# Designed miniproteins, single chains, continued (2), part 41

Each design is a single chain, and the fold is of that chain. pLDDT is the mean over its residues in the fold that is shown.

## One batch from the design tools (miniprotein)

Design m5414
Fold by ESMFold2-Fast:
Structure m5414 (fold): chain A 93 residues (1-93)
Amino acid sequence: SMDEIVERIFDLIKELMAQDPEDLESIRKIFEEIIKLVGEAFGSSAAKSIQKSVENTFKALEETKDIKKRKLILESFAGTVEIFLSVQKKVAS
């Protein structure tokens, strides 16, 4: 169900926030799984929208070596995904 996939996305966000901010490869893999699950729950247009957010976030992570700044970038992304999922669920209903 859509709710089960959304719960899996929230679990991935928790996993993302628990990652070493210097491990960009692990962070990238979590981002790719989030895009995949968004596509499964809400379709290709939603996946494309979240992919753009992921690309912007990953670029911001690559542009800084400051661990605290990377944590804030990831926290901002988590908030963006939460709002996005809330909006998509309302539109899909």
Scores: mean pLDDT 87

Design m5415
Fold by ESMFold2-Fast:
Structure m5415 (fold): chain A 102 residues (1-102)
Amino acid sequence: MKEKIEELRKKKEELKKKLKASTDPEEQQKLKAEIGDLSFEIFKLTLDEILETASVEELEVYLTGASAMLSAYRSSKASPEVIEELQNIVDRLQERLDEKLA
């Protein structure tokens, strides 16, 4: 798992370099989408670590971001499997936040 996360982070950094060098709006939009997809994959793979190590304030930020993404995916008619996976992430973040606030 650790090697896969590092590989995804390297790929994200390469795309960020391409984005910085790009002057084409269409290429910039495509690169931003690919960076977003990689960020979500890294987030999914690191979720267990986030749930264990994140502060209340950090969990609130992650929950807000994940909830916004879930709403966007529902609006874009994303696959039911992707929506279910993202709903599970939101639920787990909420449960962990509630535990820390109790």
Scores: mean pLDDT 78

Design m5416
Fold by ESMFold2-Fast:
Structure m5416 (fold): chain A 101 residues (1-101)
Amino acid sequence: SRLRDLYNRTNPRDNSPEEQVRAAAEMVRLDPEGVLALLEMHHQDGIYSDPVVLLSAGVLRALGHRDEADALLAKLRAGTLSAAERRAAVERALALLRAAL
């Protein structure tokens, strides 16, 4: 139930970017393998939407890279995040999450 509630809090329709990042960070603590599988699926599809980038920021925050997560969130909110930076953020989160498992 808690993991489902957290997944719902990553929905951009009902939740701020900060709420999405907080929910994603807690999801990593509860189900890191599930978050890894979800990010790998998005990376395979090559789709780096705002929710996917915010999920990546949540991974960074959960794994102790808070300054990187905060910088990523700030760039996303400012609309200054390039396609290459989006992909790099997802690849960074995947590498860190794989190393932590």
Scores: mean pLDDT 85

Design m5417
Fold by ESMFold2-Fast:
Structure m5417 (fold): chain A 58 residues (1-58)
Amino acid sequence: SEKLKHIQESIAEAIEELEKTYGIKLPEIKAETEEEMRKEFEKGAEIAKEIAKEIKEK
């Protein structure tokens, strides 16, 4: 759907920013629904934050 595609593009951009900011690579987000897409992105963001926190504290 057009709406889902828009969300996927927005999430892809956000993931690129996270990868650049934290210097890591995240797995590709694959989902068929908007809800699944948001959940997968949320998991990736949490992992990125934890990694960044560990780096900052070192």
Scores: mean pLDDT 67

Design m5418
Fold by ESMFold2-Fast:
Structure m5418 (fold): chain A 110 residues (1-110)
Amino acid sequence: SSKLEEMLKKLEEAGELVKKAIELVKKNAPREEIFKVLDEMEEKLQEAVELAEEAGDEKSVEILLELQKRIQELLIQISLSTDREEILKKLEEMGKLIEEAIKKIKEIIE
């Protein structure tokens, strides 16, 4: 399905945005710049959900909604933290969650 391929592309783009956020934190970039990248990442995840819904793939939708929920929990924790090491660990966990979701979805659609 071309929509499911587009969905995977959106998830891969979300993962790259998490890597960009990690690099910005390592460079001590302004918090506003880091959160702009994370907002763009959330938009990519929402686009992936919409593509899965349009494709009628209920299993992919379920995986993506659980991913969004877990990422939102991490984003709240990041927003409350002033510890650079804690923020980096949570961003790394976020990247891992996206990679695990991509793997699970590929196993369903392949």
Scores: mean pLDDT 90

Design m5419
Fold by ESMFold2-Fast:
Structure m5419 (fold): chain A 67 residues (1-67)
Amino acid sequence: SLGEQAVKLGEEALKAAEEGNGEEAMRLAKQALSYASRASRAGDDEGAEKGFKLAGEAGKVAKENGY
C-alpha cells in the first residue's frame, strides 16, 4: 500500500541519516513524504502518520549529524 511504502522509505531514510549519509537520507525522506501524503488522501491515516514521523526524524538526525 501507499502507507506501507511511506513507512518503508521513512525507515530507510532514518537508517541513512544515522549512518551519516545525509544526501541519501533527504532523498528517501522526500519520497516517504510523497507516499505519506498520497496515503493520507487515500484514507490510510496510520500509514501516513508513521511515514511523516519517520521522514521528520530522518531530517532531524541528518541535521544533527552535520547535513
Scores: mean pLDDT 86

Design m5420
Fold by ESMFold2-Fast:
Structure m5420 (fold): chain A 65 residues (1-65)
Amino acid sequence: DAFEEAARKRLREVARRVAGISDEEFDRLVKALEEKGPEDLPPELKELRERVERALREERERLAA
């Protein structure tokens, strides 16, 4: 539970800093993923998820450099 919350907080920070995604948008995406799963997301949330994953990839590359 504590690790899950810490991971979500870090993901929110990366999404906000790198992808410009608001906390509200991120929370909406997380809720939809928990309720529907990734294949059942509406197009706007699929795009948002792709932006988050791109931001995480860029952050990972930055840390590796």
Scores: mean pLDDT 74

Design m5421
Fold by ESMFold2-Fast:
Structure m5421 (fold): chain A 75 residues (1-75)
Amino acid sequence: APEPSEELKEAAFEMVKEDLLLLGVEDPELAREVAEELARLFMEAKAKGLPSTVFYERGAELLEEAVEKAKEKKE
């Protein structure tokens, strides 16, 4: 799959960082990792013509995994 543009990665980072902050997680490094994965997933889903339901389900899983990782760090 083609690499996400810097603009797409930045937009995803801003969204993920905000969502994580609303969930009580302030971890910009983790937000960057999740944002990059979401950007890649978005490009792949678009290129493959995947149904929006598949994209939303996988995106939700990535956010849940990020919250769990942040909780482990907050121990």
Scores: mean pLDDT 74

Design m5422
Fold by ESMFold2-Fast:
Structure m5422 (fold): chain A 63 residues (1-63)
Amino acid sequence: SKEEELEAFRKYYEEVKPTLSPKVQEKMDVLLELAERRYKEEGRVISLEQFKNTLKGLEKIEK
């Protein structure tokens, strides 16, 4: 379900969060909040793969 996909994002983020810089954590927190808002308002979910790719992109920019 879409709820399970969102739960997977939270679980993945919680797992990797301690390895991220504070700047990347701030950006990812905003993206997760936006994803939750879009899910509640539009029923739309970002794929786990897209979420992971976004995180990797932010790591490259903020390092």
Scores: mean pLDDT 73

Design m5423
Fold by ESMFold2-Fast:
Structure m5423 (fold): chain A 82 residues (1-82)
Amino acid sequence: SLEKELERLGRELAETQDVDEFNRLRKRMDEVAEQLKKEGNEKKALELVIEAMKRVIERSTDPAIVLAAAVTLSVSQSELKK
């Protein structure tokens, strides 16, 4: 399911220490989240992205990854408010 794929991608994003790998995983996460939104699961997609970005911020030691995650978190939280 797309929800399980998004959860898996969120876990992998939180575990990566490589900026290029992070960028590849984030692009895939964005694609899956957009598909979930189109299927009517927008709130669930946003909640899963928010949880993934919170984990990235907590676990990553790379400032570039943390900044990218913080920006994505902010945008996703804003989207959730519609």
Scores: mean pLDDT 83

Design m5424
Fold by ESMFold2-Fast:
Structure m5424 (fold): chain A 75 residues (1-75)
Amino acid sequence: MKEEAEREAELYRKQKELLAQLAAQDPTVTPLQLQKGLIVGDMLIKEAELRAKGVSEEEIKKEREKLRKEALAKL
């Protein structure tokens, strides 16, 4: 379970990096689309990292709500 969460975190980090690279190469990707994608990516990475560190699912849910509120404030 923890090893799976660490693999998920690494995969999400790679996906976020790839999204930024694709946006830099594709002029049809709007800054707003990139911003939304990066925010969602950061949330997924943080949840997976917390799970990999053995944080409880209840604490992860609290952190998710906090990150969601912060993400909405940035949009």
Scores: mean pLDDT 75

Design m5425
Fold by ESMFold2-Fast:
Structure m5425 (fold): chain A 116 residues (1-116)
Amino acid sequence: SLVEKAEELVRQARVALSQGRYDEAIELAKKAIEFAKEALEKGDPRSYLHLGEAYLELGRAYYQKGDYEKAIEAFKKSIEYAQKALETLTDPELKARAQRILEEAKKFYEEVKKKL
């Protein structure tokens, strides 16, 4: 499924990021965003969570590369989608994931603003 492909690509992006493979992490996160957007267009509200996660990893990769303007835009999108996930999801585990993504994206957003 599209949401399963998005989740797997987010996991791969996190691994690439942890290993310093920032360009690979960016490409994996962008692909995750594409699949999550397609799933959202088909009516899957879980896609808001996956978009939040994918944009968080995209922002982190740009931040590590020093692309602060691109990082801030990605973190803004992560915050927006995590908030929508909290408003639409009812599953407690998925809501907890969305809350964690929201808090992480907000912290990174404030950090990247200090660099601009």
Scores: mean pLDDT 91

Design m5426
Fold by ESMFold2-Fast:
Structure m5426 (fold): chain A 64 residues (1-64)
Amino acid sequence: SREEALALAEALQREFGLPRERAELLAAWILSQLKDGADPEAIARRAARMIGDPRAEAFLLELM
């Protein structure tokens, strides 16, 4: 949902300092992948590479 995407985008901005537009795009992508039944571990690994922070994979897995 829009509210879930906004909450995730705000978390990504707070934790990793992502610009708002990048965080919103990434949050929407993550939620779309989860809705499509993609593997949460694969989603987290790909998102972490896009963020560029080694803490990101574990952080995202805790939210999924």
Scores: mean pLDDT 85

Design m5427
Fold by ESMFold2-Fast:
Structure m5427 (fold): chain A 92 residues (1-92)
Amino acid sequence: LAVALAALGGALALAAGLVAVREGEGEGLARGIAAALLGIGAIYLALKLGDGYGAGVEAVGGGEAAIEASPAAAALGAAALALGAAAALLGR
């Protein structure tokens, strides 16, 4: 869940950034570039965290320790979603 939210947020940030760059709106352009860079970073971190989280779940054979792995994944997912939402709002 958190990895999916991070990937979605990153994708939205990238899309909003690319739209702002294409429009060439000056202030919007600078914000779009920043959002795109943050989106790329969020996707990269989500992929790295996802590998560890998936391996942890498989090793434990289910749910108990997955919750211990999930706070970092949840925080990353929330940050990526917030960045994606902010980028989408700024790119309008």
Scores: mean pLDDT 53

Design m5428
Fold by ESMFold2-Fast:
Structure m5428 (fold): chain A 94 residues (1-94)
Amino acid sequence: ELTESTIKKLEYLLAVLKIIGADKEEIELVEKSIENLRNKEDTEETKKNLEKVKELLEKLLQGDEKTQKLLIEMEKAYEKGLSLEEFEKRLKKI
């Protein structure tokens, strides 16, 4: 489902944000987006938060080499269907 695919991608992004030491506000934005999607709460707030997440992702893609490498590994993990736990283990090696 589109919603489940989006949630999984956001969970992977949350793991990356925690590894790079992202701002509390950025982490909370992604956590809130996951919660809203799971609970189907306030569709307009969810859309607005997802737009902010997209803007954050674009900013991260233009960041340092380490951040770019982590985002590439995130895409690869998602394509391979890795569990969040296995993805987090792989992030620690980068």
Scores: mean pLDDT 79

Design m5429
Fold by ESMFold2-Fast:
Structure m5429 (fold): chain A 95 residues (1-95)
Amino acid sequence: SMEDRIKQLLDLTNLVGERVQPILDEQQANPQTHGMEVRQRLVEAVIDAVVEHAKKYNIPVEVASQRVRDFALGFGLSPSEAQRVGEETRRRLLE
C-alpha cells in the first residue's frame, strides 16, 4: 500500500541518518580530517544502511543499488565511483 511505502522510506531515511550523523559529528569535532576520507566513510555508512533496509523489506537489488548510486553522486563522487559502490551494494545483497 501507499502507507507501507511511505513507512519503508521513512525507516530508510532514519537508518541513513543514524549511521551518517556520528560521522558528521566527528568531522565537526576534527575539521582537519580530509574531505575524501569523510566522503568514503559516508558512502560506506549509506551502503550498510541501504543493504540492511533492503534485506528487511525485500527491496529489489536494482532499486537498492540505484539508491546508493544517488547518495554517492549527492556526496560529490564521480559517476564511475557511484557505479562502483552501486555494484558493491548489489554484491552484498546477493550474498
Scores: mean pLDDT 83

Design m5430
Fold by ESMFold2-Fast:
Structure m5430 (fold): chain A 105 residues (1-105)
Amino acid sequence: DKEEEEKELEEMKNSSEEELKEILEEMRKYAAKVLAEHDTPVARRALALQLILALSYFESLTDEEIKEIVHEITGMSRATIERFLSLSEEERLELLKKLVAELQA
């Protein structure tokens, strides 16, 4: 759990292009599992925002590339993803907290 997440974040911060490809495949598997079990608008938005936050740690990825990856994985509209990408990291985290609260309510 937390130790696994911390290890993944450290690996992402120091990742080569080859490691990025492996991480993208794992993200696709995770998203497919989530959407197979929980396909709601709130869950899709939360998933899209989680992927944006994770992918934003890769300096090699442009906002346009992140937008296309998230669109492909989540099925969310490019316009919605572009709006999330226009937010600061703090604003993205606050929005994610609100979406998670709605899922738990």
Scores: mean pLDDT 76

Design m5431
Fold by ESMFold2-Fast:
Structure m5431 (fold): chain A 86 residues (1-86)
Amino acid sequence: MEDRLVEEAERAAAVIKEVAPHLAEAADEVVRAAREAAEAARAAAADPSKEPEFREAVRRLQEKVAAIGAALSEEEKAAIAAAADA
């Protein structure tokens, strides 16, 4: 699951960089947040006391994704959706 989350984030970031190059740094932040969430997931799997840290990492990832969504124009959002379906 952790590897899949990072792979999905990297693929999404590549599409965002192609469609909206001005958001390339924000896309890299999403990949970083996904990697942090994956690490926190592994830590929580080994130690249940780390579960709150995993939840916080997921929340940060969701906030980074929402920030990109807010910065994209309607045309850029449509282009990203079309590229993701291709």
Scores: mean pLDDT 79

Design m5432
Fold by ESMFold2-Fast:
Structure m5432 (fold): chain A 75 residues (1-75)
Amino acid sequence: GMTAELRQRANEELTRWLGRPVELTEDTTEADLVAQLGEAGSGVFSLIDLDGDGVIDAAELERFLAFLERDEATS
């Protein structure tokens, strides 16, 4: 599972990246993100869920955060 520190950081980074409030939990699903972000939530979930298992784990979150930091360098 995801640590509380990683969860807080991920929520802050995603909120900044998307420009709107996002709340992730250990067991966030695509439906949970769609409820928060609408249609954009499905796209965001697909970018994080690299395994396609329908769940987000700590390793996937860390990988996605590293990807976001690289994307920032591209404007």
Scores: mean pLDDT 72

Design m5433
Fold by ESMFold2-Fast:
Parts: sequence; structure tokens; C-alpha cells
Structure m5433 (fold): chain A 71 residues (1-71)
Amino acid sequence: MNSHEQKAIQAVGEGERLREAGDLDGAIKHYEEAIEHLRQAKAENPEQAERYDGWIRSVERRKQELLREKA
């Protein structure tokens, strides 16, 4: 597994825990970290770009849902 992919998985997990605890700012921050790691993984593995794009969209959607809750 790519090291950036592992860091993205960890960041998503932490973001989900913080969301459940009501820390929306912390959750958003960790989702942003996950997206950055996934972008780096995509750059290093362009043959898997479709898979990483799908994953990035999923995390972006979760982040946007939390941003709407803060508004």
C-alpha cells in the first residue's frame, strides 16, 4: 500500500471520530489532510487515478456536508 494512501486512511478515521464527538472543525481539518494525501498518491500512481478520484470525491463530499452544518 502507498504510504500516502495509509495516511489518508488514518486521517479519514480520525475525522470520523471527531465528527461523532461533535468537533466539526477537527473533522474538516482531518478530511482536508486525507484529500491532500490522496492527491499525492494519485500523482505517484497515475494508473490508479480513477480509483483515487472516486476516493477524493467521497471525502470532499463528507467535508462539504460538515461545512454546511457549520453555516
Scores: mean pLDDT 85

Design m5434
Fold by ESMFold2-Fast:
Structure m5434 (fold): chain A 74 residues (1-74)
Amino acid sequence: SELEELYQQNLEGLRQQARELMELEESLSEEEAEEKAEKAIERVRENTNSPSAEELVALIKEVYDEFMAKKKAE
């Protein structure tokens, strides 16, 4: 299925981008950054079926922002 292949390719790209973004945070280790990126992507996957790449990016960013806000509030 073309949509499934595109979805998987987009997720892998977003995983890499999320890892890089998290690694820029001085307080995060590489392992922590990877775990957080994977959790964010998993949440997006649970909340949507087959969005466009742009929608996936927006959702991942929103989930990531919420995740970071929660961590800051703690």
Scores: mean pLDDT 58

Design m5435
Fold by ESMFold2-Fast:
Structure m5435 (fold): chain A 93 residues (1-93)
Amino acid sequence: MEEVVEHNEVTVESVEEAKKKVEQIIRDAAEQGAESVSVSGVESRGRLVTAGGRTVWVTVPKEFKKGQTVTVEVVRTGANGARVRTITTISIK
């Protein structure tokens, strides 16, 4: 299976914006039928997220703080059947 890797970098001005961005990525991933969502760069906890009739195991940050960098990796199958891995790095000012 061909794998496509996409890298995105985002800078947010507040902890609240970081929380909203991570939750949005998780929600969009679940709705798109993602196989997994992993968060790194912070202490995290696992949970199940359900959207569009699918349940996905995700890791979510326990807490956000200024000066922190959070990386979110989403793995899904694209429209052409290729595996797509999207890596988003979020820097909190």
Scores: mean pLDDT 71

Design m5436
Fold by ESMFold2-Fast:
Structure m5436 (fold): chain A 86 residues (1-86)
Amino acid sequence: DLAADLAGARKKVEELFKDNPELSKKAVDSLTALQAAVDAGDEEAALTHVRNLIKILSKAPKEKQREATILGVAVALRVVGALWER
């Protein structure tokens, strides 16, 4: 269930950026746009939103960079899987 997986990712980005509400909002907005693009079958838009999310995640605090990178990869793989299973 992509929606459930992206909801889990949303909670993780909110925790990663709890001290930076602006980046938290940008990450959540990117995940919302990503879900909409996948639901529409728009592969190019979905990949654009994945790239945007990864750029936002790269701004995580140094001690959280590994967690942010793993989250970005997990979301990218899940989105690619969802698009290819259609």
Scores: mean pLDDT 84

Design m5437
Fold by ESMFold2-Fast:
Structure m5437 (fold): chain A 100 residues (1-100)
Amino acid sequence: SNELQKTLALARLLAASGDMFVEMQKTVNSFPKENQEEVRKKLLEKIDEINEELKKRLDELFRRFEAGELSPEQLREEVDKLIEEAKNKFKEIVKEIKDE
């Protein structure tokens, strides 16, 4: 059903977001304690930006799916691409912060 496919897509985005929060905490813990609050704040702001963009793009994919423009398989592939792009963007942000 369309509802099941949308629910599964949301669950996958939520899992990816959880992975980013775990990586954030590991990254924060790698810094001197005096710097951890600022690093956490910067990473949380970036995770929020990534999550807002993911939600916007997912809503667009859901509209196309409900219009019959995407198959369930195509929806899954597009969601996989969004998750990969988000994880790669987060990795680059972590790298930039560590290179400071």
Scores: mean pLDDT 86

Design m5438
Fold by ESMFold2-Fast:
Structure m5438 (fold): chain A 56 residues (1-56)
Amino acid sequence: SPAAEAARRRERLKRILDEYDKLHEEFKKNGMTREEYLKKLSELDQKFLEERKAEE
């Protein structure tokens, strides 16, 4: 069922979005360097785009 596939993909995207929030909080609390933050941001952004672009 395409709807079920879409729902599972939304769950994965939701998890990635949650990781963005956690990354933001850790950076705000000086838990990582700016370079580490940007690198992890890029990794999360790639995962998010991978889930989004694989629609056909």
Scores: mean pLDDT 78

Design m5439
Fold by ESMFold2-Fast:
Structure m5439 (fold): chain A 98 residues (1-98)
Amino acid sequence: MAEFIYRTAEELLKRAEDLVKKGEDLLKKGIETGSKKLIEEAIELYERALKAADGAIALAKDYSKYDKERGEELIKRAEEIRKRAEEGLKRGKEELEK
């Protein structure tokens, strides 16, 4: 049971990482090409990444009741992804206002 929580948190974390990476790639291309559409798509990916990271944090906090060290590691990784997604959202919104 505990390992199922861990596995699900890892899957959400991997999804969040993939979404942030795709968002960063689209934001860079959107800025370089002046494509508002690509910037908007990047913003959507960052918003989805935040949702996945928040889900991973919730599961990791629950898992910390069984294994504190592994739970804290998952939380730290998810918080790093949240920070990248929040920075990307801020940059994307600023670029759309130009």
Scores: mean pLDDT 87

Design m5440
Fold by ESMFold2-Fast:
Structure m5440 (fold): chain A 72 residues (1-72)
Amino acid sequence: MDAEAEKAIEKAAEETAKKVAEELGADPEFAKRVAKTVANAAIERVRAGKLTVEQAVEIVETVTRKSVEAQT
């Protein structure tokens, strides 16, 4: 897996967390931690051949949103 693909997954998670945190009034530091955790899990699944990079981006957007919502 290349560094550019990892960066794309991390960026998708971080941007989603920022938007959801702003909408819900959640702690930005909490949202950032959620994004990092979700991105790392997706990256590991891509490395294991279980997800494509495109699937990982879609999943991190969905999971990050739901995770921030569930804690707020």
Scores: mean pLDDT 80

Design m5441
Fold by ESMFold2-Fast:
Structure m5441 (fold): chain A 94 residues (1-94)
Amino acid sequence: SPQIPVLTTAEEVRFWADLMLHEIEKHSKDEDVIALAREVRDRLLELADRDPERAMALAQEWLRLYAQAAKANTEEALREMVLRMAERLREAEA
C-alpha cells in the first residue's frame, strides 16, 4: 500500500483536503463528481475549524478511500469514493 500520511493537526486536514480535491479535478472528467468533491473539501475545512478531531478522522478516511480509488484508476471508483465521503460527512453532522 502507498504510505498514507497520519493526520495530527487541523492544518494537515486543510492541506490534504485541498490536495485530494486537486487530484480528483485532475483525473475526473465528470463535473458532478468534481462538484461533490468540492463540497466534501469545503465541509472538511469548516469542520476543521469547529471540530478538528472529527475533521482529522474523516480526512484520514478520505485519504484511505482515495488511495484505494487511485489504484483502481477508474472514473467509477472515483465517483463511489466521493459519494461515500459525502455520506460520511452528512452522518457526522447528525
Scores: mean pLDDT 82

Design m5442
Fold by ESMFold2-Fast:
Structure m5442 (fold): chain A 67 residues (1-67)
Amino acid sequence: SDEIVARRIAQDPDPQEALAAVETLLRQGRVDVARAAAELMLASPDPARRAAGAEMQALIDRHLAEA
């Protein structure tokens, strides 16, 4: 399930590893899963995870702009 993949990324204890996973998803064209992971990270009570979520959103926006 794409929702399970997004949750696994958002729950990763290493925010940098979570960012790398989102970059991989974007390269694979799995944009909706990448967005779901970013939204879950932004909802985190952990400031480091929220910062990673914001960076994920920036990566997604950049990927979509490079049409």
Scores: mean pLDDT 83

Design m5443
Fold by ESMFold2-Fast:
Structure m5443 (fold): chain A 74 residues (1-74)
Amino acid sequence: TSEEEAREAGERGAREGVRRARELYPSVPDEKLEEYGRKAEEGAIKAGLSGMSAEAAARLAAQEVVDAAREEAG
């Protein structure tokens, strides 16, 4: 995966994760969702640069945000 593809995948995945988490866990503050999104984006970009496909990196970022929001809500 190229650096550009890794960055795009991380950004897209994190954005989708935040949107989904906001719908599933409306009690979680937007400030927290943005923090989770930033961390997930960074992790996904690193995974992409380490050989993970762009599609897998995007899904990883989205899942990380949803999982973090679920933990915060519970």
Scores: mean pLDDT 84

Design m5444
Fold by ESMFold2-Fast:
Structure m5444 (fold): chain A 108 residues (1-108)
Amino acid sequence: SPSKLLSDEQSGAQILEGMTTPGMRQLLGITDPSTAGREAMRLTLLLAVRSGNLKKLTEIIKYTIKGISDEEAEKIAKELLETYRKEGEEAARKKIDELLEKNEINKP
């Protein structure tokens, strides 16, 4: 389940890999193979934002974005959590989309 994937015992890399497996893609309804990786990253980030777990969201951002510093990843994580709290899920989804569009993404 998503809550088990976001547990304190799992790293951001392990969470991202779990979300990109064929089984998780089927469970999430990701039907287009050409977008599967990006969609899994988007959904993983959104689930971390919904959890409110700053540390896990920071870890996921570090493993998703190539060349990002720990300080920049934490700043982005704080902005995403703040956006979700103040402006809701649709605003957070838009911020996640902008993040994935503007940054170089680590290849699995």
Scores: mean pLDDT 71

Design m5445
Fold by ESMFold2-Fast:
Structure m5445 (fold): chain A 70 residues (1-70)
Amino acid sequence: GKEAAKKGDLAYEAGELAYRMGDLETAVKLYKQSVKYYEEAQRNGTPGAAEKLTEAKKKLEEVEKELKES
């Protein structure tokens, strides 16, 4: 559980960096990885994983919409 949350955090931070650099395709891939890791952390009962999962899913949806409208 704890390792999954850490991997989710790293993928989320990398996704934020890619987004700031204008690489929307890479940002989408990294946010998808973050969502998968946070889903695993939530299944394992890791505190805060549900909130992090919700935020990662929200960011993923926003960036995917921006990419499709480009």
Scores: mean pLDDT 85

Design m5446
Fold by ESMFold2-Fast:
Parts: sequence; structure tokens; C-alpha cells
Structure m5446 (fold): chain A 62 residues (1-62)
Amino acid sequence: SMSDLEQITRDTGQRIDQITRDIREQGRRQNWSRMEMIRQQIARTRPIIDDMQQRSNQINSS
């Protein structure tokens, strides 16, 4: 349903926001370069986006 898609979108956004905060804190503690911060953001965000796409596809096929 549309409400399920809205919930998935909200949950995905919250997960990405948390990843961004975690990376910022970890990067500060470990003195990560800006490039390393970007790599971590991509690496941790990609599976979240893929999960969102799979869940959305399942709802649309139902």
C-alpha cells in the first residue's frame, strides 16, 4: 500500500541520517579524511538503498 511505501521511505531516511551521524562521530575520533568519510557514507548507505528498493518492489508486485 501507499502507507507502506511512506513508512519504508521514513525508516530509510532515519537509517541514513543515523549512518551520517555515526560516520561524523567516528571520523572525528579517528581523524578520517573527507574522502574516507565519503567512502564510508557510500559503503554504508548503498545496502540501505538496495533494501528499500527491494521492499518497494515487493509492495508494488503485491
Scores: mean pLDDT 83

Design m5447
Fold by ESMFold2-Fast:
Structure m5447 (fold): chain A 87 residues (1-87)
Amino acid sequence: SPEKEQAKKELEADIQLANVTLQDPNLSEEKRQQLEALVQEAQVLLEDENASVEELVKVSAELAAINAEEMGSEHAAAYYRQKALEA
C-alpha cells in the first residue's frame, strides 16, 4: 500500500539519522545501546512484509525522539530527517 511504502521510507530515513547519531563519541553508553537496539528492530520490520504501518510508525517515532534529544533540537532533527528522505 502507499501508506506502508511511505512508512518504510520514513523508517529508513530515521535509521540513517540514527547511524549518524551513533557516530557521536559523546553519546552515552545507555543511549548507544538503546539506539542500536531500535535500529536492529527497525531492520527486522523493514524486511517483514507483514509488518503493520502502525509498527513501522511506532519505531520511526522512537528513533526520531532519540535523534531529536541527542541533536539538542527537534527542529534540527526534523531538518536532517527531511534531507535523508530526499537523498
Scores: mean pLDDT 80

